# Designed miniproteins, single chains, part 80

Each design is a single chain, and the fold is of that chain. pLDDT is the mean over its residues in the fold that is shown.

## One batch from the design tools (miniprotein)

Design m2953
Fold by ESMFold2-Fast:
Structure m2953 (fold): chain A 69 residues (1-69)
Amino acid sequence: ELDELLAELRELLLEAGVPEEEIERLVKAIRDGDIETAERLGVRLSLQIPDELRPRFGRLVREAMELAR
């Protein structure tokens, strides 16, 4: 379910210290099906989080984008 993936994505990014404004920009791009913007924001946010969290972050973004297509 898209909303469940987006909730988990928000929790991960908030715990990693990413500002809520940046998180909501990514979430909006995914919900709007703006794959190009979501991919660009996803890359930028991945650089702000610990290496250990990047694989889970990448999976959540990919799965959410697939559901929003």
Scores: mean pLDDT 83

Design m2954
Fold by ESMFold2-Fast:
Structure m2954 (fold): chain A 79 residues (1-79)
Amino acid sequence: SSPEDRHLQAALDSFEADLEQLEKNKDNIPKEDILKGLDNGLGSLDQLGTVVTDPALQARIEALKARVEELKKEIEEEM
């Protein structure tokens, strides 16, 4: 794979790990801070999506975006 694809994969791995940690600790974080973090995350995924060349990485970005949107909706419903 290209160095760019490797960088994208590493970025997505880090994003996924951060999202899992956020989901596990959501009850210990102010809801407004979670929503801000999720909005920033969506922006980052959108930027990554503009440079992706691998269909598997594109699918992974879309799956992560859907997961972030679902969590955002859940948090907003709890407020």
Scores: mean pLDDT 83

Design m2955
Fold by ESMFold2-Fast:
Formats: structure tokens, C-alpha cells, sequence
Structure m2955 (fold): chain A 83 residues (1-83)
């Protein structure tokens, strides 16, 4: 039936979009983690000046990591529903 085919195609498209979103979030998280590590290294040399900024970047990375994990889980569930 055409309805079942359209449903499967829609679920797969939504899964692909969520997988792309997860990749974008993982890339952002990686960049924030890298910058936080750099600030932590500078903070060791400069006596705590960048500690707050490093913590904020780590928190932002954590939010994107959660977003990526949720998007991946949602994509997996949509693919399972498609078949």
C-alpha cells in the first residue's frame, strides 16, 4: 500500500535528519572540549584565570553531547519503526 511506503520513507528521512544533527552536535561538543582543554592548560600556567571559562565550555560541550546522544537514539527508534 502507498500509505505504508510513504510512512517508511518519512521515518527514514526523519532518521537521516536526526543523524546529521547528531553529527553536528558531536562536532560542536568536540570543539568546545578542545577549547576547554586549551584553557585548562593555560590556567595551569597563569594561576586560575581561565578556570570559569573552561568550566563553561565543558558544560556547553556536555549539553551538545546529550543532544547528540538523544538525536542518535531517536534516529535508531525511527529506523526500527520503519522496519
Amino acid sequence: MEEEKKRKEQLLKEAEELEKLAEEYEEKARRYREEAERLRELDRELGGKYRREAIMLEASAGVYEIGAAVSKLSAKKLREKAE
Scores: mean pLDDT 84

Design m2956
Fold by ESMFold2-Fast:
Structure m2956 (fold): chain A 79 residues (1-79)
Amino acid sequence: MEEIERRLREEIEELKKEYEKIKADYEAGKISEREFVSKVTGIVLRLIGLAEEARLLGLEELAEEALKTAREIAKDAVA
């Protein structure tokens, strides 16, 4: 279980880094608003998927962390 927890935590952190890169590219004018929205939507959906995987494995704390991360990214993207 601890090994699976580490993998899920690493995937959440990778998605956070992917979002920061996408946000930086958008702010620098390297990607369009449509491309930004599409990429952010993909990251949010992947985080929701990780939350469901964690929940099915009984990892409630990780499921909540993934959902919190998805909410924070979605909120930041529309701010």
Scores: mean pLDDT 86

Design m2957
Fold by ESMFold2-Fast:
Structure m2957 (fold): chain A 56 residues (1-56)
Amino acid sequence: EEGVRRALKLAVEAGGLKIAGDALMETQDQSPEARLEALVEALEKAGFTEIAEEVR
């Protein structure tokens, strides 16, 4: 939960709001762990590898 919030904040600051929002929308009914995993994966695929590394 806290990890998801931190990852979302970093993604928004880096300009990845749509990428992060889409990943969280698709996983809204899943566990916090699954949501964080999906967010990190989406950010890595979109080229925000530095942000993904930071939230690990």
Scores: mean pLDDT 74

Design m2958
Fold by ESMFold2-Fast:
Structure m2958 (fold): chain A 72 residues (1-72)
Amino acid sequence: AAERQAEAEALLAHAEREADALAAADPAGAEEIRRAGRRAAEALAAGDEAALREAAARYQEALRRAREAAAA
């Protein structure tokens, strides 16, 4: 329980850092990263493995799109 909460907090911190790094180049992508990261962190904290798998996939896709946009 405490370990899952710490992992969820770490994931939220990671999402905020990734979003902040991309916000100037891709504000919409940065917001999608924040939103997807929040969903993944919530699923992780709840211990919902199915929800975490779906949320993690969306988070990874949001990171990929934003990084591609920023690299252009």
Scores: mean pLDDT 80

Design m2959
Fold by ESMFold2-Fast:
Structure m2959 (fold): chain A 88 residues (1-88)
Amino acid sequence: SHMQEALMKKFEEMKKQSLEAIKENLAKGVQLYLETMKIIEEGPEDIREEQKAKLEDEFMKAVTEYMSRKEEEDARRKENAELQALES
């Protein structure tokens, strides 16, 4: 139906926004993820559980990538600070 098509478009858009938000702010990404999950819970019954599982998988991968990136950035900042301290 037109309503289901509109809901699925909103779900895909919110999913994309959630995954992008994680790159800058984990808390905002989590908030949008939970809102996206609420959208698909009102979605078509035949694909609801599959789409929820896929969203959860994609979200967990994005969180893992965010954590790895932040760890690398923090390590580089620490190394630069230690090098500057040694030059002083």
Scores: mean pLDDT 82

Design m2960
Fold by ESMFold2-Fast:
Structure m2960 (fold): chain A 81 residues (1-81)
Amino acid sequence: SRREAILRVLLEAGSEGLTVAEIAERLGLSQATVSRHLRRLEAEGLVEYDPATRRYRLTKEVALKIEVDEALALMQEWLDK
């Protein structure tokens, strides 16, 4: 889905985040479509906007959960060797 695609590119961008224009270019979507989805994601507490940089990023809670889930997956892969 477009929602999942936006979350994926924000995850790949890390703590610096991405502008609406950068997300639109990466996904081949209009800026209006991206803005609409980002506003919904922000209302759900999944992303936050930095007015100083004009960039959206994953909230700290979501980013930390993804980092923990990735660390657990890596640990399980090493234990299965």
Scores: mean pLDDT 77

Design m2961
Fold by ESMFold2-Fast:
Structure m2961 (fold): chain A 73 residues (1-73)
Amino acid sequence: GLSKEEVVALLRRLAENYESLGDKDGAEFLRQAAEDVAKSDDPRAVLEKHAQEAREKGLSNTAFALRTLAELA
């Protein structure tokens, strides 16, 4: 599985990609998820919670990415 450090690095890279594509809301959500993962002892639980919140906000691509990372963590 992915380490916490690998998850944080991937989330930050994905946020940069979303920002470059004009998805500021998705980018900000991914940056917040990266910070919360970095502060947590349970990266999978944080990713699952953020995936659900992203889905509820209609950020479907962001939710899918977070769910995928949770399965790999």
Scores: mean pLDDT 87

Design m2962
Fold by ESMFold2-Fast:
Structure m2962 (fold): chain A 75 residues (1-75)
Amino acid sequence: SKFALEFAEAVLWQSKKILEEAEKQGNQEAKELAEEAIRLAQKGIEYAKKGDYSLAMEYAYRAHELNRKAKELLA
């Protein structure tokens, strides 16, 4: 659905912002988590574009969890 694509795109946007912050702080662990979140969110977008909304949401949620962990390291 349009929702799955929009959610995956929103998660990707957040992952990119977290990566910028991790680079500014020199936090290597947060950087690695944000880079993995970007890869998973991009996979979510690819599956959404193929119409596989179940896999799109699964990858987007995994990316969202990594964003949460990276944010904790940057707090």
Scores: mean pLDDT 90

Design m2963
Fold by ESMFold2-Fast:
Structure m2963 (fold): chain A 80 residues (1-80)
Amino acid sequence: MTPEEQARAREGALAAFRSAAEHAKNGDVETAKQLLEGAKNLLLRAGVPEDKVNEAYERMLKAIEEGNADEALRIGEEAV
């Protein structure tokens, strides 16, 4: 994967995290979870270590399920 492709994947992950947080904030937890899975796959493609991606994913998922969309977004931004 080229540096440009990795940058695109990270930008896509950020967009997905922001969209997931917005959907979770509006009570659409199912769509938020789907967007979060997409972001996870983009981070893996960008070369972020699997253990780091999985840790961030689990923390974000928990925050979304607890109704803390703003915290989920912070965790996602730190993972990119």
Scores: mean pLDDT 82

Design m2964
Fold by ESMFold2-Fast:
Structure m2964 (fold): chain A 112 residues (1-112)
Amino acid sequence: DPENVESALRSLELLLRARELLEETGGDRAAVLKELARYIQENKEEVPEVTGPLEDLLATLSPDMQAAVRELAAEGVSLGAIQEALIIVDMVEESKRSPEELREAIERLKNL
């Protein structure tokens, strides 16, 4: 399914970016979130629209992550881009995949 391959590629490319940022920042989740959300906003043709109050999202986050989300919202970054960045940050911390493993996965999908 081409749509599934495109979605998987996009997720892996975002995971790679998040992993590289996490290593560069020494594990600063708030800094990774801000850079990743800005990247998604700038580089995606269409950002998924999320309906609902920002405060519901904030209630699930640590104080440093709440501050980062509020900063992004004040800059005009869409709630959809922020939520996607949050999902990718959580996934990259859980997956333990190296940048090299993520690059290999991306190349394998491109050659399908």
Scores: mean pLDDT 76

Design m2965
Fold by ESMFold2-Fast:
Structure m2965 (fold): chain A 76 residues (1-76)
Amino acid sequence: HMPLDEAIRLGEEALARAEARGDKEVVAQIYVSLGKLYKEQGKLDEAKKYFQKALEIAREAGSPVAEEAEKLLKDL
């Protein structure tokens, strides 16, 4: 899990930077990536929360990331 834990940490850092910029499109994409990483760790509750946040933000931004987040939630 060491490479996966590092990827999650880097994703959380990227998320903080994107949120500071107010870039909802990038924020939604990072939430999807973090959700996928948590799913790979078997942390399904965390993955679900991240995909739900991605869906909410992507819908606000009008981003196609919303469709990806919906499919990922259905697959959990």
Scores: mean pLDDT 85

Design m2966
Fold by ESMFold2-Fast:
Structure m2966 (fold): chain A 57 residues (1-57)
Amino acid sequence: SQALHDAFERASRLAVEVGEEARQLLKEMADLVVKNPEAGGKQAIARIDAAEAAHRA
């Protein structure tokens, strides 16, 4: 879906800016989608939303 594509784009940009922690997040998001594409996709989006909120806190 477009929302999932956008979530991975956001995670990739965060990884360039922040480095290792965001790169680990990107890997975890990918693992979630591989294990269960529908539920994992929603969880992956939630993960990047939470990571961005934490980074901006």
Scores: mean pLDDT 78

Design m2967
Fold by ESMFold2-Fast:
Structure m2967 (fold): chain A 67 residues (1-67)
Amino acid sequence: GAAAVREAEAAVRAAEEALRRGDVEGATKHLNQAEGYVARALAAGDEARALAVGRRGGKLGSQVRAA
């Protein structure tokens, strides 16, 4: 549902903030949480919104792996 999308967005933002601080481990944990929320949103039928958040998380995940 909408709550899962909002939780995924919040987790992605937390990961972005952690990466800015150089906290790669924290960023990874937040991205893993975001992935779980995206899966819940997809199961609830919020596909377009969930995929948009998933794409944002994927881009950030590439930055985390490069750090």
Scores: mean pLDDT 79

Design m2968
Fold by ESMFold2-Fast:
Structure m2968 (fold): chain A 60 residues (1-60)
Amino acid sequence: SPELEKEEEEVIAKAKELVEQGKEEEAQELLEKKFNEIGKKYGVKAAQDFIDKALEVLSS
């Protein structure tokens, strides 16, 4: 959904900023919290797709 896509982009952008600042633990906690929220609201597949996208962005 457009709302989910926007939420994913915002969270991934924040996580990337945290990693760039050396705050990797905070980035991990942020992503884990959002993964759980997406999983509860949209289902496990949506949460997995979110994490796959986040890892792709963070590994580049």
Scores: mean pLDDT 83

Design m2969
Fold by ESMFold2-Fast:
Structure m2969 (fold): chain A 61 residues (1-61)
Amino acid sequence: SKELARAVAHTILGVAYELEGNYEEAAKSYREAAQHYRNIGDDELAKRFEEKAKELEEKAK
């Protein structure tokens, strides 16, 4: 589905930013991925990416 493709694309983007040390953009990308996972009914995976985004937001401070 398009939602799954968007979730995967934003996950890959989040990983790329995290490897760069750009935690602010990585967190934003993981939050976008979480929204798309929630839209396809994968609430468990959405919560995991939201938690990861929170961890990265703390690192960016």
Scores: mean pLDDT 87

Design m2970
Fold by ESMFold2-Fast:
Structure m2970 (fold): chain A 80 residues (1-80)
Amino acid sequence: LTEEAKKLLEEGKKAFEEGDYETAIKLYREAAELAKKAGDYKLAAEALYNLGITYLAAGNVEEAERAFAEADELERKAAA
């Protein structure tokens, strides 16, 4: 789960760099879900933060705000 989430996060970053925001969004969502299932809240927060950045690049401001808010919540859980 954690290894798979890391791989999806890396693939998402590659898609983002290539300007393929649709693929990046899909991969970051999958990475976040797998990281949450694994209990790796820090990894899930990283995936959701990258998801938010990608939504902003794609012009989806409301989706970006939701992704950043969830990332902040999970970052606090990781610190506790």
Scores: mean pLDDT 85

Design m2971
Fold by ESMFold2-Fast:
Structure m2971 (fold): chain A 55 residues (1-55)
Amino acid sequence: SEKEEGIKGLQQVNERVIASLDESAKASNPETAEGFKNTKENNQKLLEQEIKKIE
């Protein structure tokens, strides 16, 4: 239960960050949008690493 709550918390925070980055990317030129895409990929990798530590 505690591990599940921790994972859900990390996923919720990441979802909010990704949503914000997606909105910023849509408002940006293609070059800047690519930067936001890279940030999303890095955040996803970090989330996967943190989940593995909890599991």
Scores: mean pLDDT 79

Design m2972
Fold by ESMFold2-Fast:
Structure m2972 (fold): chain A 58 residues (1-58)
Amino acid sequence: SMAAQLRQQAIDLALSSSSPEAREQAIALLQQAGLSREEAEATVDYLTYLGELKKQLE
């Protein structure tokens, strides 16, 4: 579904980049997929944290 594609794009973006621009884009994608702004922000911030944690373990 389109919502599933938007969620996957947001997840991939949030995991790969911690820039403010990437954060805002990922939030917008999640909102288009049906999440509220608050849910999207919490989701993106968590995924960004996980992405940075993975980079530290490399």
Scores: mean pLDDT 85

Design m2973
Fold by ESMFold2-Fast:
Parts: C-alpha cells; structure tokens; sequence
Structure m2973 (fold): chain A 89 residues (1-89)
C-alpha cells in the first residue's frame, strides 16, 4: 500500500511537470498510470487513496498556478478556466 501511494504521488508530479512543459502526450500517459494506481489503492485502502488524491490535486494545483498557459494548452481550455478551477480548490 505504501509503495502504491509513493508511486501515485510520483506519477502526479510527473504529470504536473509534463503539463507545465507543454508535453501533452507525457502528461496524458502519466495521468492514465496515476488513475490505474489510484484505482488499485482505492480497492486496498480507501483512506490512503483519499490522502494520495488530495496530495495529487495539490501538486497539480501548484503547477497549474505557476504555468496556467501550459496547463490550458494541455487541457484544451482557457487560462481563465484553469484559474477558476484553482480558485475552486
């Protein structure tokens, strides 16, 4: 469980870094792997999954706040939508 939680956080950071760099393919691949790890973690330990998901959201929010233009491009949305989503967190 601890190893899955560590892998999920690592994948969240990898996805955020790829999105900040404007690498859509790398960001999507990391997010897909993150979802698989989170799904498995949720089956084994729902409480750990909730903590990891909160940390992943924090990592993504920090990266998006620093690089809103890159995140808007990766998500196919506007900078305004990215900032609105961050304000809702």
Amino acid sequence: VEELAEEAVRLAREAAEAAAAGDLAAAQEAEARLREVLARLLELDPEAARRVLAEARRIAAEAAAAHPEAFAAVAGTSVEDVRASLAAL
Scores: mean pLDDT 75

Design m2974
Fold by ESMFold2-Fast:
Structure m2974 (fold): chain A 58 residues (1-58)
Amino acid sequence: SMEEEKGAIETAVISAEIALKELKADKEELIKKIAKNMEEAGFSKETIDEVVKKIESL
């Protein structure tokens, strides 16, 4: 559902923000890992692209 998809996007972005700010993770490697994990979990290309775009803007 759209609400479940929105929740998944928000959770992924918040988790990425924590990793970047608290753990000083590499942004490019983090994006690759999140995109791969979301693809393996069955998320659509459109949803993955939205998450990637939001993380890139952090």
Scores: mean pLDDT 81

Design m2975
Fold by ESMFold2-Fast:
Structure m2975 (fold): chain A 62 residues (1-62)
Amino acid sequence: SAIQQRVEELRRQAASYQRGRDMLTAMSQTSDPDTSQQFTQGAQDLDQQRQQLLQQAQQLEQ
């Protein structure tokens, strides 16, 4: 169904943002203090986008 295709697309997008978040989180752990904060903020921003996409997918599955 169109709903199933949309949910699948939202989950794929969320997975992409999760990979980006995880990468930035790992980079923050090996970075100097000045850049660590920037990577941490970027990871938080990506996680917020991921959560929004997952919320949309959950609403469609109801």
Scores: mean pLDDT 86

Design m2976
Fold by ESMFold2-Fast:
Formats: structure tokens, C-alpha cells, sequence
Structure m2976 (fold): chain A 83 residues (1-83)
């Protein structure tokens, strides 16, 4: 369980770092707002993982990180298209 928590937290941190890098580079206000929400949601998921008491809970939060990573890909595409 502790190893699964550590890997899940590292995954969340990688997605947060990628979102923050795009936030610093983007000039699109809509993309910035979307990225700020993704970062906020990922930081909440990290807290939820730290408080998780079962592998099932941690796995559910990993699925949420994956969903937020998909949202980040959408934001990256929106930023590149300038629309």
C-alpha cells in the first residue's frame, strides 16, 4: 500500500509539473483558467491519496489523475490552436 501511495503521488506531481510549465508559457486566458483548475484538482487528489486507507481508494484516485491528464492534453491542444 505505501509503495502504491508513493507511485500515485509521483504520478500526480508529474502531471502538476507539466500543467504548471504550460501555465507559465500560455498567453490564452481560457487555457490558463483551465490549467489552474486542473492543478487545484490534482492538489486535492494528492491530499485524498495521503488520507486513503485502502488500495481500492488509491486506485480510484489514480483513475482521477488519468482523467485530469486527459483534460491537460485537451488544454495543450487548445493552446497550440490559439482558440
Amino acid sequence: MEELKEEALKFADRVIERAKELLEKSTNPNVKKRLEQIIKDLEQVKKDIENATSEEEIRSYIRKIVALEIDLVGAEIEDKLNL
Scores: mean pLDDT 88

Design m2977
Fold by ESMFold2-Fast:
Structure m2977 (fold): chain A 67 residues (1-67)
Amino acid sequence: GPEEEEKRREAAELTLTGAAIHLLGDNSATATVTDFTDSVAKGTVTINGQTYNATFDAATRTLTLTA
């Protein structure tokens, strides 16, 4: 139901935020997820006021950022 999708979105946002902090080494990184599947989260990552389009693939642990 919608509640299950919201919980999955929140988990995806935590995963994307954690990946951004860990891979970029910047604790100011924040993420907003706009689309997600079981293995891929898409959204935006903001670091020190700069916003990037972000895609994180949990299966490969790959974060892709584009300005």
Scores: mean pLDDT 72

Design m2978
Fold by ESMFold2-Fast:
Structure m2978 (fold): chain A 58 residues (1-58)
Amino acid sequence: GLEELEKRIKEAEEEKKRAMEELKEATTIEEITRAIGRILRAIGEIVEAELKKRKLLE
């Protein structure tokens, strides 16, 4: 339902913020790559959940 999608979006936004903090403190290529990967995955989750939420509202 909508509640589940909203919770998923909030959790993904929190993960994105956490990964962005890791990116700011990253000092190696490996750390930078890992943080970017987590940010991109979180964005993907947010987009997917938002699209599903929009479909349910329409």
Scores: mean pLDDT 84

Design m2979
Fold by ESMFold2-Fast:
Structure m2979 (fold): chain A 78 residues (1-78)
Amino acid sequence: MAALAERLRRAVEEALRLARELAELGDEQAAEVAKDAEELLARLDELVASLSPEELEAAVAAAEAVAEQLRERIRELK
């Protein structure tokens, strides 16, 4: 459990970092993603406490997928 919670935190932090970089490049959708990631990080401990291990694993996969999509989009703009 604890390892998945830390992995989720890192994935959301990475998505926030990438979304902020994209927003600086003028991507309006990335600005919304950054806001969502900030809100998620603020509520992360509450979210982790409410999720089953299976839900937490799915959340980690989803957050990692979002980070990868943002990274690909940054590559397209540079």
Scores: mean pLDDT 82

Design m2980
Fold by ESMFold2-Fast:
Structure m2980 (fold): chain A 72 residues (1-72)
Amino acid sequence: SAADELRARFDARLAEVAARAASMTPEELRRELARVVAETTEEAEANLSPEEAAALLGELGARVSALYRALA
């Protein structure tokens, strides 16, 4: 499904940020995570219904927050 493809791309983007996190300042990490969220939001809004996009983005936003807390 489009949602599963978006989850896979999001997971890959988060993994790349996590792999580089040790070389980043907290501000750089915040900007990179915000970029991942923005890119995923645009793709979700373009490819999913509003209800599906809202559900997916809520799920993915929670995962970004959890990663930021783990790395900060």
Scores: mean pLDDT 83

Design m2981
Fold by ESMFold2-Fast:
Structure m2981 (fold): chain A 71 residues (1-71)
Amino acid sequence: SDLAEATAQLVEQLRARIEALEKAGAAPSDVAAARAAVDTLEQARDGPSRVLRDAIAAANAALAAAEASAA
């Protein structure tokens, strides 16, 4: 489905962003949490829309924490 393809592209983009944040000095624990949240998003890709929305929100929150730790 278009939604599953869009989610797959988002997962790829978020993983690339996490790698860049790790190289920028983000805390290892925040990087690990962000990776776990993106893995959850990938698992939610073909699931119910509520689960997918919750997984997207969790991934964005985890990336924001990693960004804040990249000083």
Scores: mean pLDDT 83

Design m2982
Fold by ESMFold2-Fast:
Structure m2982 (fold): chain A 114 residues (1-114)
Amino acid sequence: AIANFAGEYEGTLTLEDGRVFNVRGKLYPDGSIEGELFSPGGEKVATLKGKITSVDGNKVTFEGTITFVGGGVYNVKGTAVFDGNKITGEGTLTDAESGHSWKFTFEGERVKDL
């Protein structure tokens, strides 16, 4: 159940072009996702809003939107695997205006229960 994975998570999102963002996010028991992306220097660069779309054991599929502070909206699709307090994910970011896509990976951990 999604509620088994609910919590606050911190981690790192890496794009296939080598760009790196620090991520803080919340996964709620209803499957809703909220988060923030930070530059390596610690400046907030974007917000994330999303939802879990399917659950298969400890693997989930999710969709969302990342909105950058300076503009730019990206559609997110991916999968994540939970292993205790650890989360690993992968997916695609797609620029909503251009349609250009980047693959990403994510590695993080649960830092707080909700």
Scores: mean pLDDT 86

Design m2983
Fold by ESMFold2-Fast:
Structure m2983 (fold): chain A 55 residues (1-55)
Amino acid sequence: SSALEERKARGRKEIEETLKESFERMIEGIEKAVGEFDEEERERILKLIEEEAAK
């Protein structure tokens, strides 16, 4: 039981860390790619990323 709960907690932490790292990489990738977009599109994309990151 203790081992199962510890495994579950570790799994959840690993998922959360992986998700956060993926979000950071995605944001960096988008920011790098944004240089090719219009200023209006750039602001729109950044706003969408911020909204997604907030959830």
Scores: mean pLDDT 69

Design m2984
Fold by ESMFold2-Fast:
Structure m2984 (fold): chain A 99 residues (1-99)
Amino acid sequence: SEELEKLLQEGKKHLDESGKAGRQGKYEEASKHAELASEKYREAAKLSKDPEESKRLETISDSLLKGSELYKQGKISEAATLYTSTSLRSIGDLIDKEL
């Protein structure tokens, strides 16, 4: 699906921007981009016809929302850990499968 592929690309863009902002100490900006990435992956999950892919995208979306909340709370180390977790690493596999 072209729409699914576009949502995955937009989600990855926001995820990359969130990580970059976090590394630069721009935690409000990192939080905002994590939330936007979460929204894109949640939309992608609704469009996915593969139940396994949909579940993985929902898990990624939930992890990104948690990361956004942790940045807002100043829990930087905990937020950074979510970006290195196996749940977020699985985004690469999903994007490679669809793109």
Scores: mean pLDDT 78

Design m2985
Fold by ESMFold2-Fast:
Structure m2985 (fold): chain A 65 residues (1-65)
Amino acid sequence: MEKAQEVVEEARKRVMEAKTAEEISEAAHEGIKRLEELGLSEEELQKAKNEIDNAGVLAAIKKGL
């Protein structure tokens, strides 16, 4: 069963494990695609998308990318 929180956590895991900026982008994009398929409310979808985007940015900064 897919939930917004689980999708966000998986995306965060993938962006933290990514080795390149392209891999971070791919992980974030996959997470957002899965969120869009869950039938969430507009508020939940926007919040979860922002969480994934923020995680990607933080991962890049932490890795010095």
Scores: mean pLDDT 77

Design m2986
Fold by ESMFold2-Fast:
Structure m2986 (fold): chain A 87 residues (1-87)
Amino acid sequence: AAAEAKKLVEKGLEALQNKEYEEAVKLFEEAIKLDPNNADAWAYLGISYKQLGEYEKANEYFGKALALDPNNEFLLAYIKEQAKKAA
């Protein structure tokens, strides 16, 4: 299950990099079903929903990621990058 979840996260990241946000959502949701404790997968799902304009869902999933890993390096890096672009 964990190995399968990792493959889904890798495919989701590829979709996210290609701006295939709907595909990224599907892949990360499947990864979370297999490994619900993967904080990075919750963070990536949040980013994917944010890119689709689903801000409420994005905030819920970011909250889940931070609850699992409050020092999530990926989510913290993403927040820092967004703040830099907003400035």
Scores: mean pLDDT 78

Design m2987
Fold by ESMFold2-Fast:
Structure m2987 (fold): chain A 64 residues (1-64)
Amino acid sequence: SMDDEIEGTLYLMGGYIARKQKDYELAIEYYEKALEKFEKAGDEESAKIVKELIEETKRKLEES
């Protein structure tokens, strides 16, 4: 739904902000919530992007 799309975008922004602060654990939590919302919305493109962001952020967490 459009509400799920909007919520996904808000969680994605939260993850981005957390990542900029180098709070990688919080960023992953926000990205996981964004992924749930985009998958519920049927937005396969955004879901794919968020999956990549999760993997990249996990690598950053391991490097920290």
Scores: mean pLDDT 87

Design m2988
Fold by ESMFold2-Fast:
Structure m2988 (fold): chain A 75 residues (1-75)
Amino acid sequence: MELEERIREVIEEAKRVAQKAGELGNSDALRLALRALEYARESLEYLKQGNIEEAEKKLEEARRLVEEARRLVEA
């Protein structure tokens, strides 16, 4: 339950960062945010399969990419 909530939060954050990156014309930040969204979606699919370990790994990669993308749009 908590893991699914964290995955959904990262999906929403990645979408917001992607929107900001697109508005700013920052292609690097957009690419990172979209990649984060893909990893977060993969995390959700692993969670649906009951593979908690892979779900957590994909979520951590997604969070790292969102943080990098956010840094680029806030710089």
Scores: mean pLDDT 85

Design m2989
Fold by ESMFold2-Fast:
Structure m2989 (fold): chain A 64 residues (1-64)
Amino acid sequence: SIEEIEEEIEKLEKEIEEIRERAKREIAKASPEEAKKINRKAALEEAELTMKRMLLFLEKKELE
């Protein structure tokens, strides 16, 4: 249902924000070299969740 899709989108948005917050905290304590690795890992995780969120938005639009 549309409501279930909206709940999943909200969950994904929260997870994306948690990834950003975690990366920011880790980078603050890291060397420049380690910060690059943390940024790359966080970017990949964010990209995966952003793609999932986009697919859910498209599915929701089709049900409207």
Scores: mean pLDDT 86

Design m2990
Fold by ESMFold2-Fast:
Structure m2990 (fold): chain A 86 residues (1-86)
Amino acid sequence: MKLVLTLKGLSVTQIIGWSLRAIGLGLDGYDVTVEIKGDTLVITIGNLSEEQVNEYIALARELAQRGFEVTIEREGDTTVITIEKP
């Protein structure tokens, strides 16, 4: 499965932190692509199991409970999660 994680409203420090996490996933053998567009970070992760995608969905739902604006969309084998800081 493929996950596209879009993070909006990030500070420079937060962009760096998330980019380092994405690099860590790439080093662990996942197909990871990172795009930075102003204060928006788009992380694409390929070759995830359904269980791993569900873990990201659960984390996104937890962030929504903490006041983040979260949208979750499924497009075939691709899950898109958009998270925006309040």
Scores: mean pLDDT 79

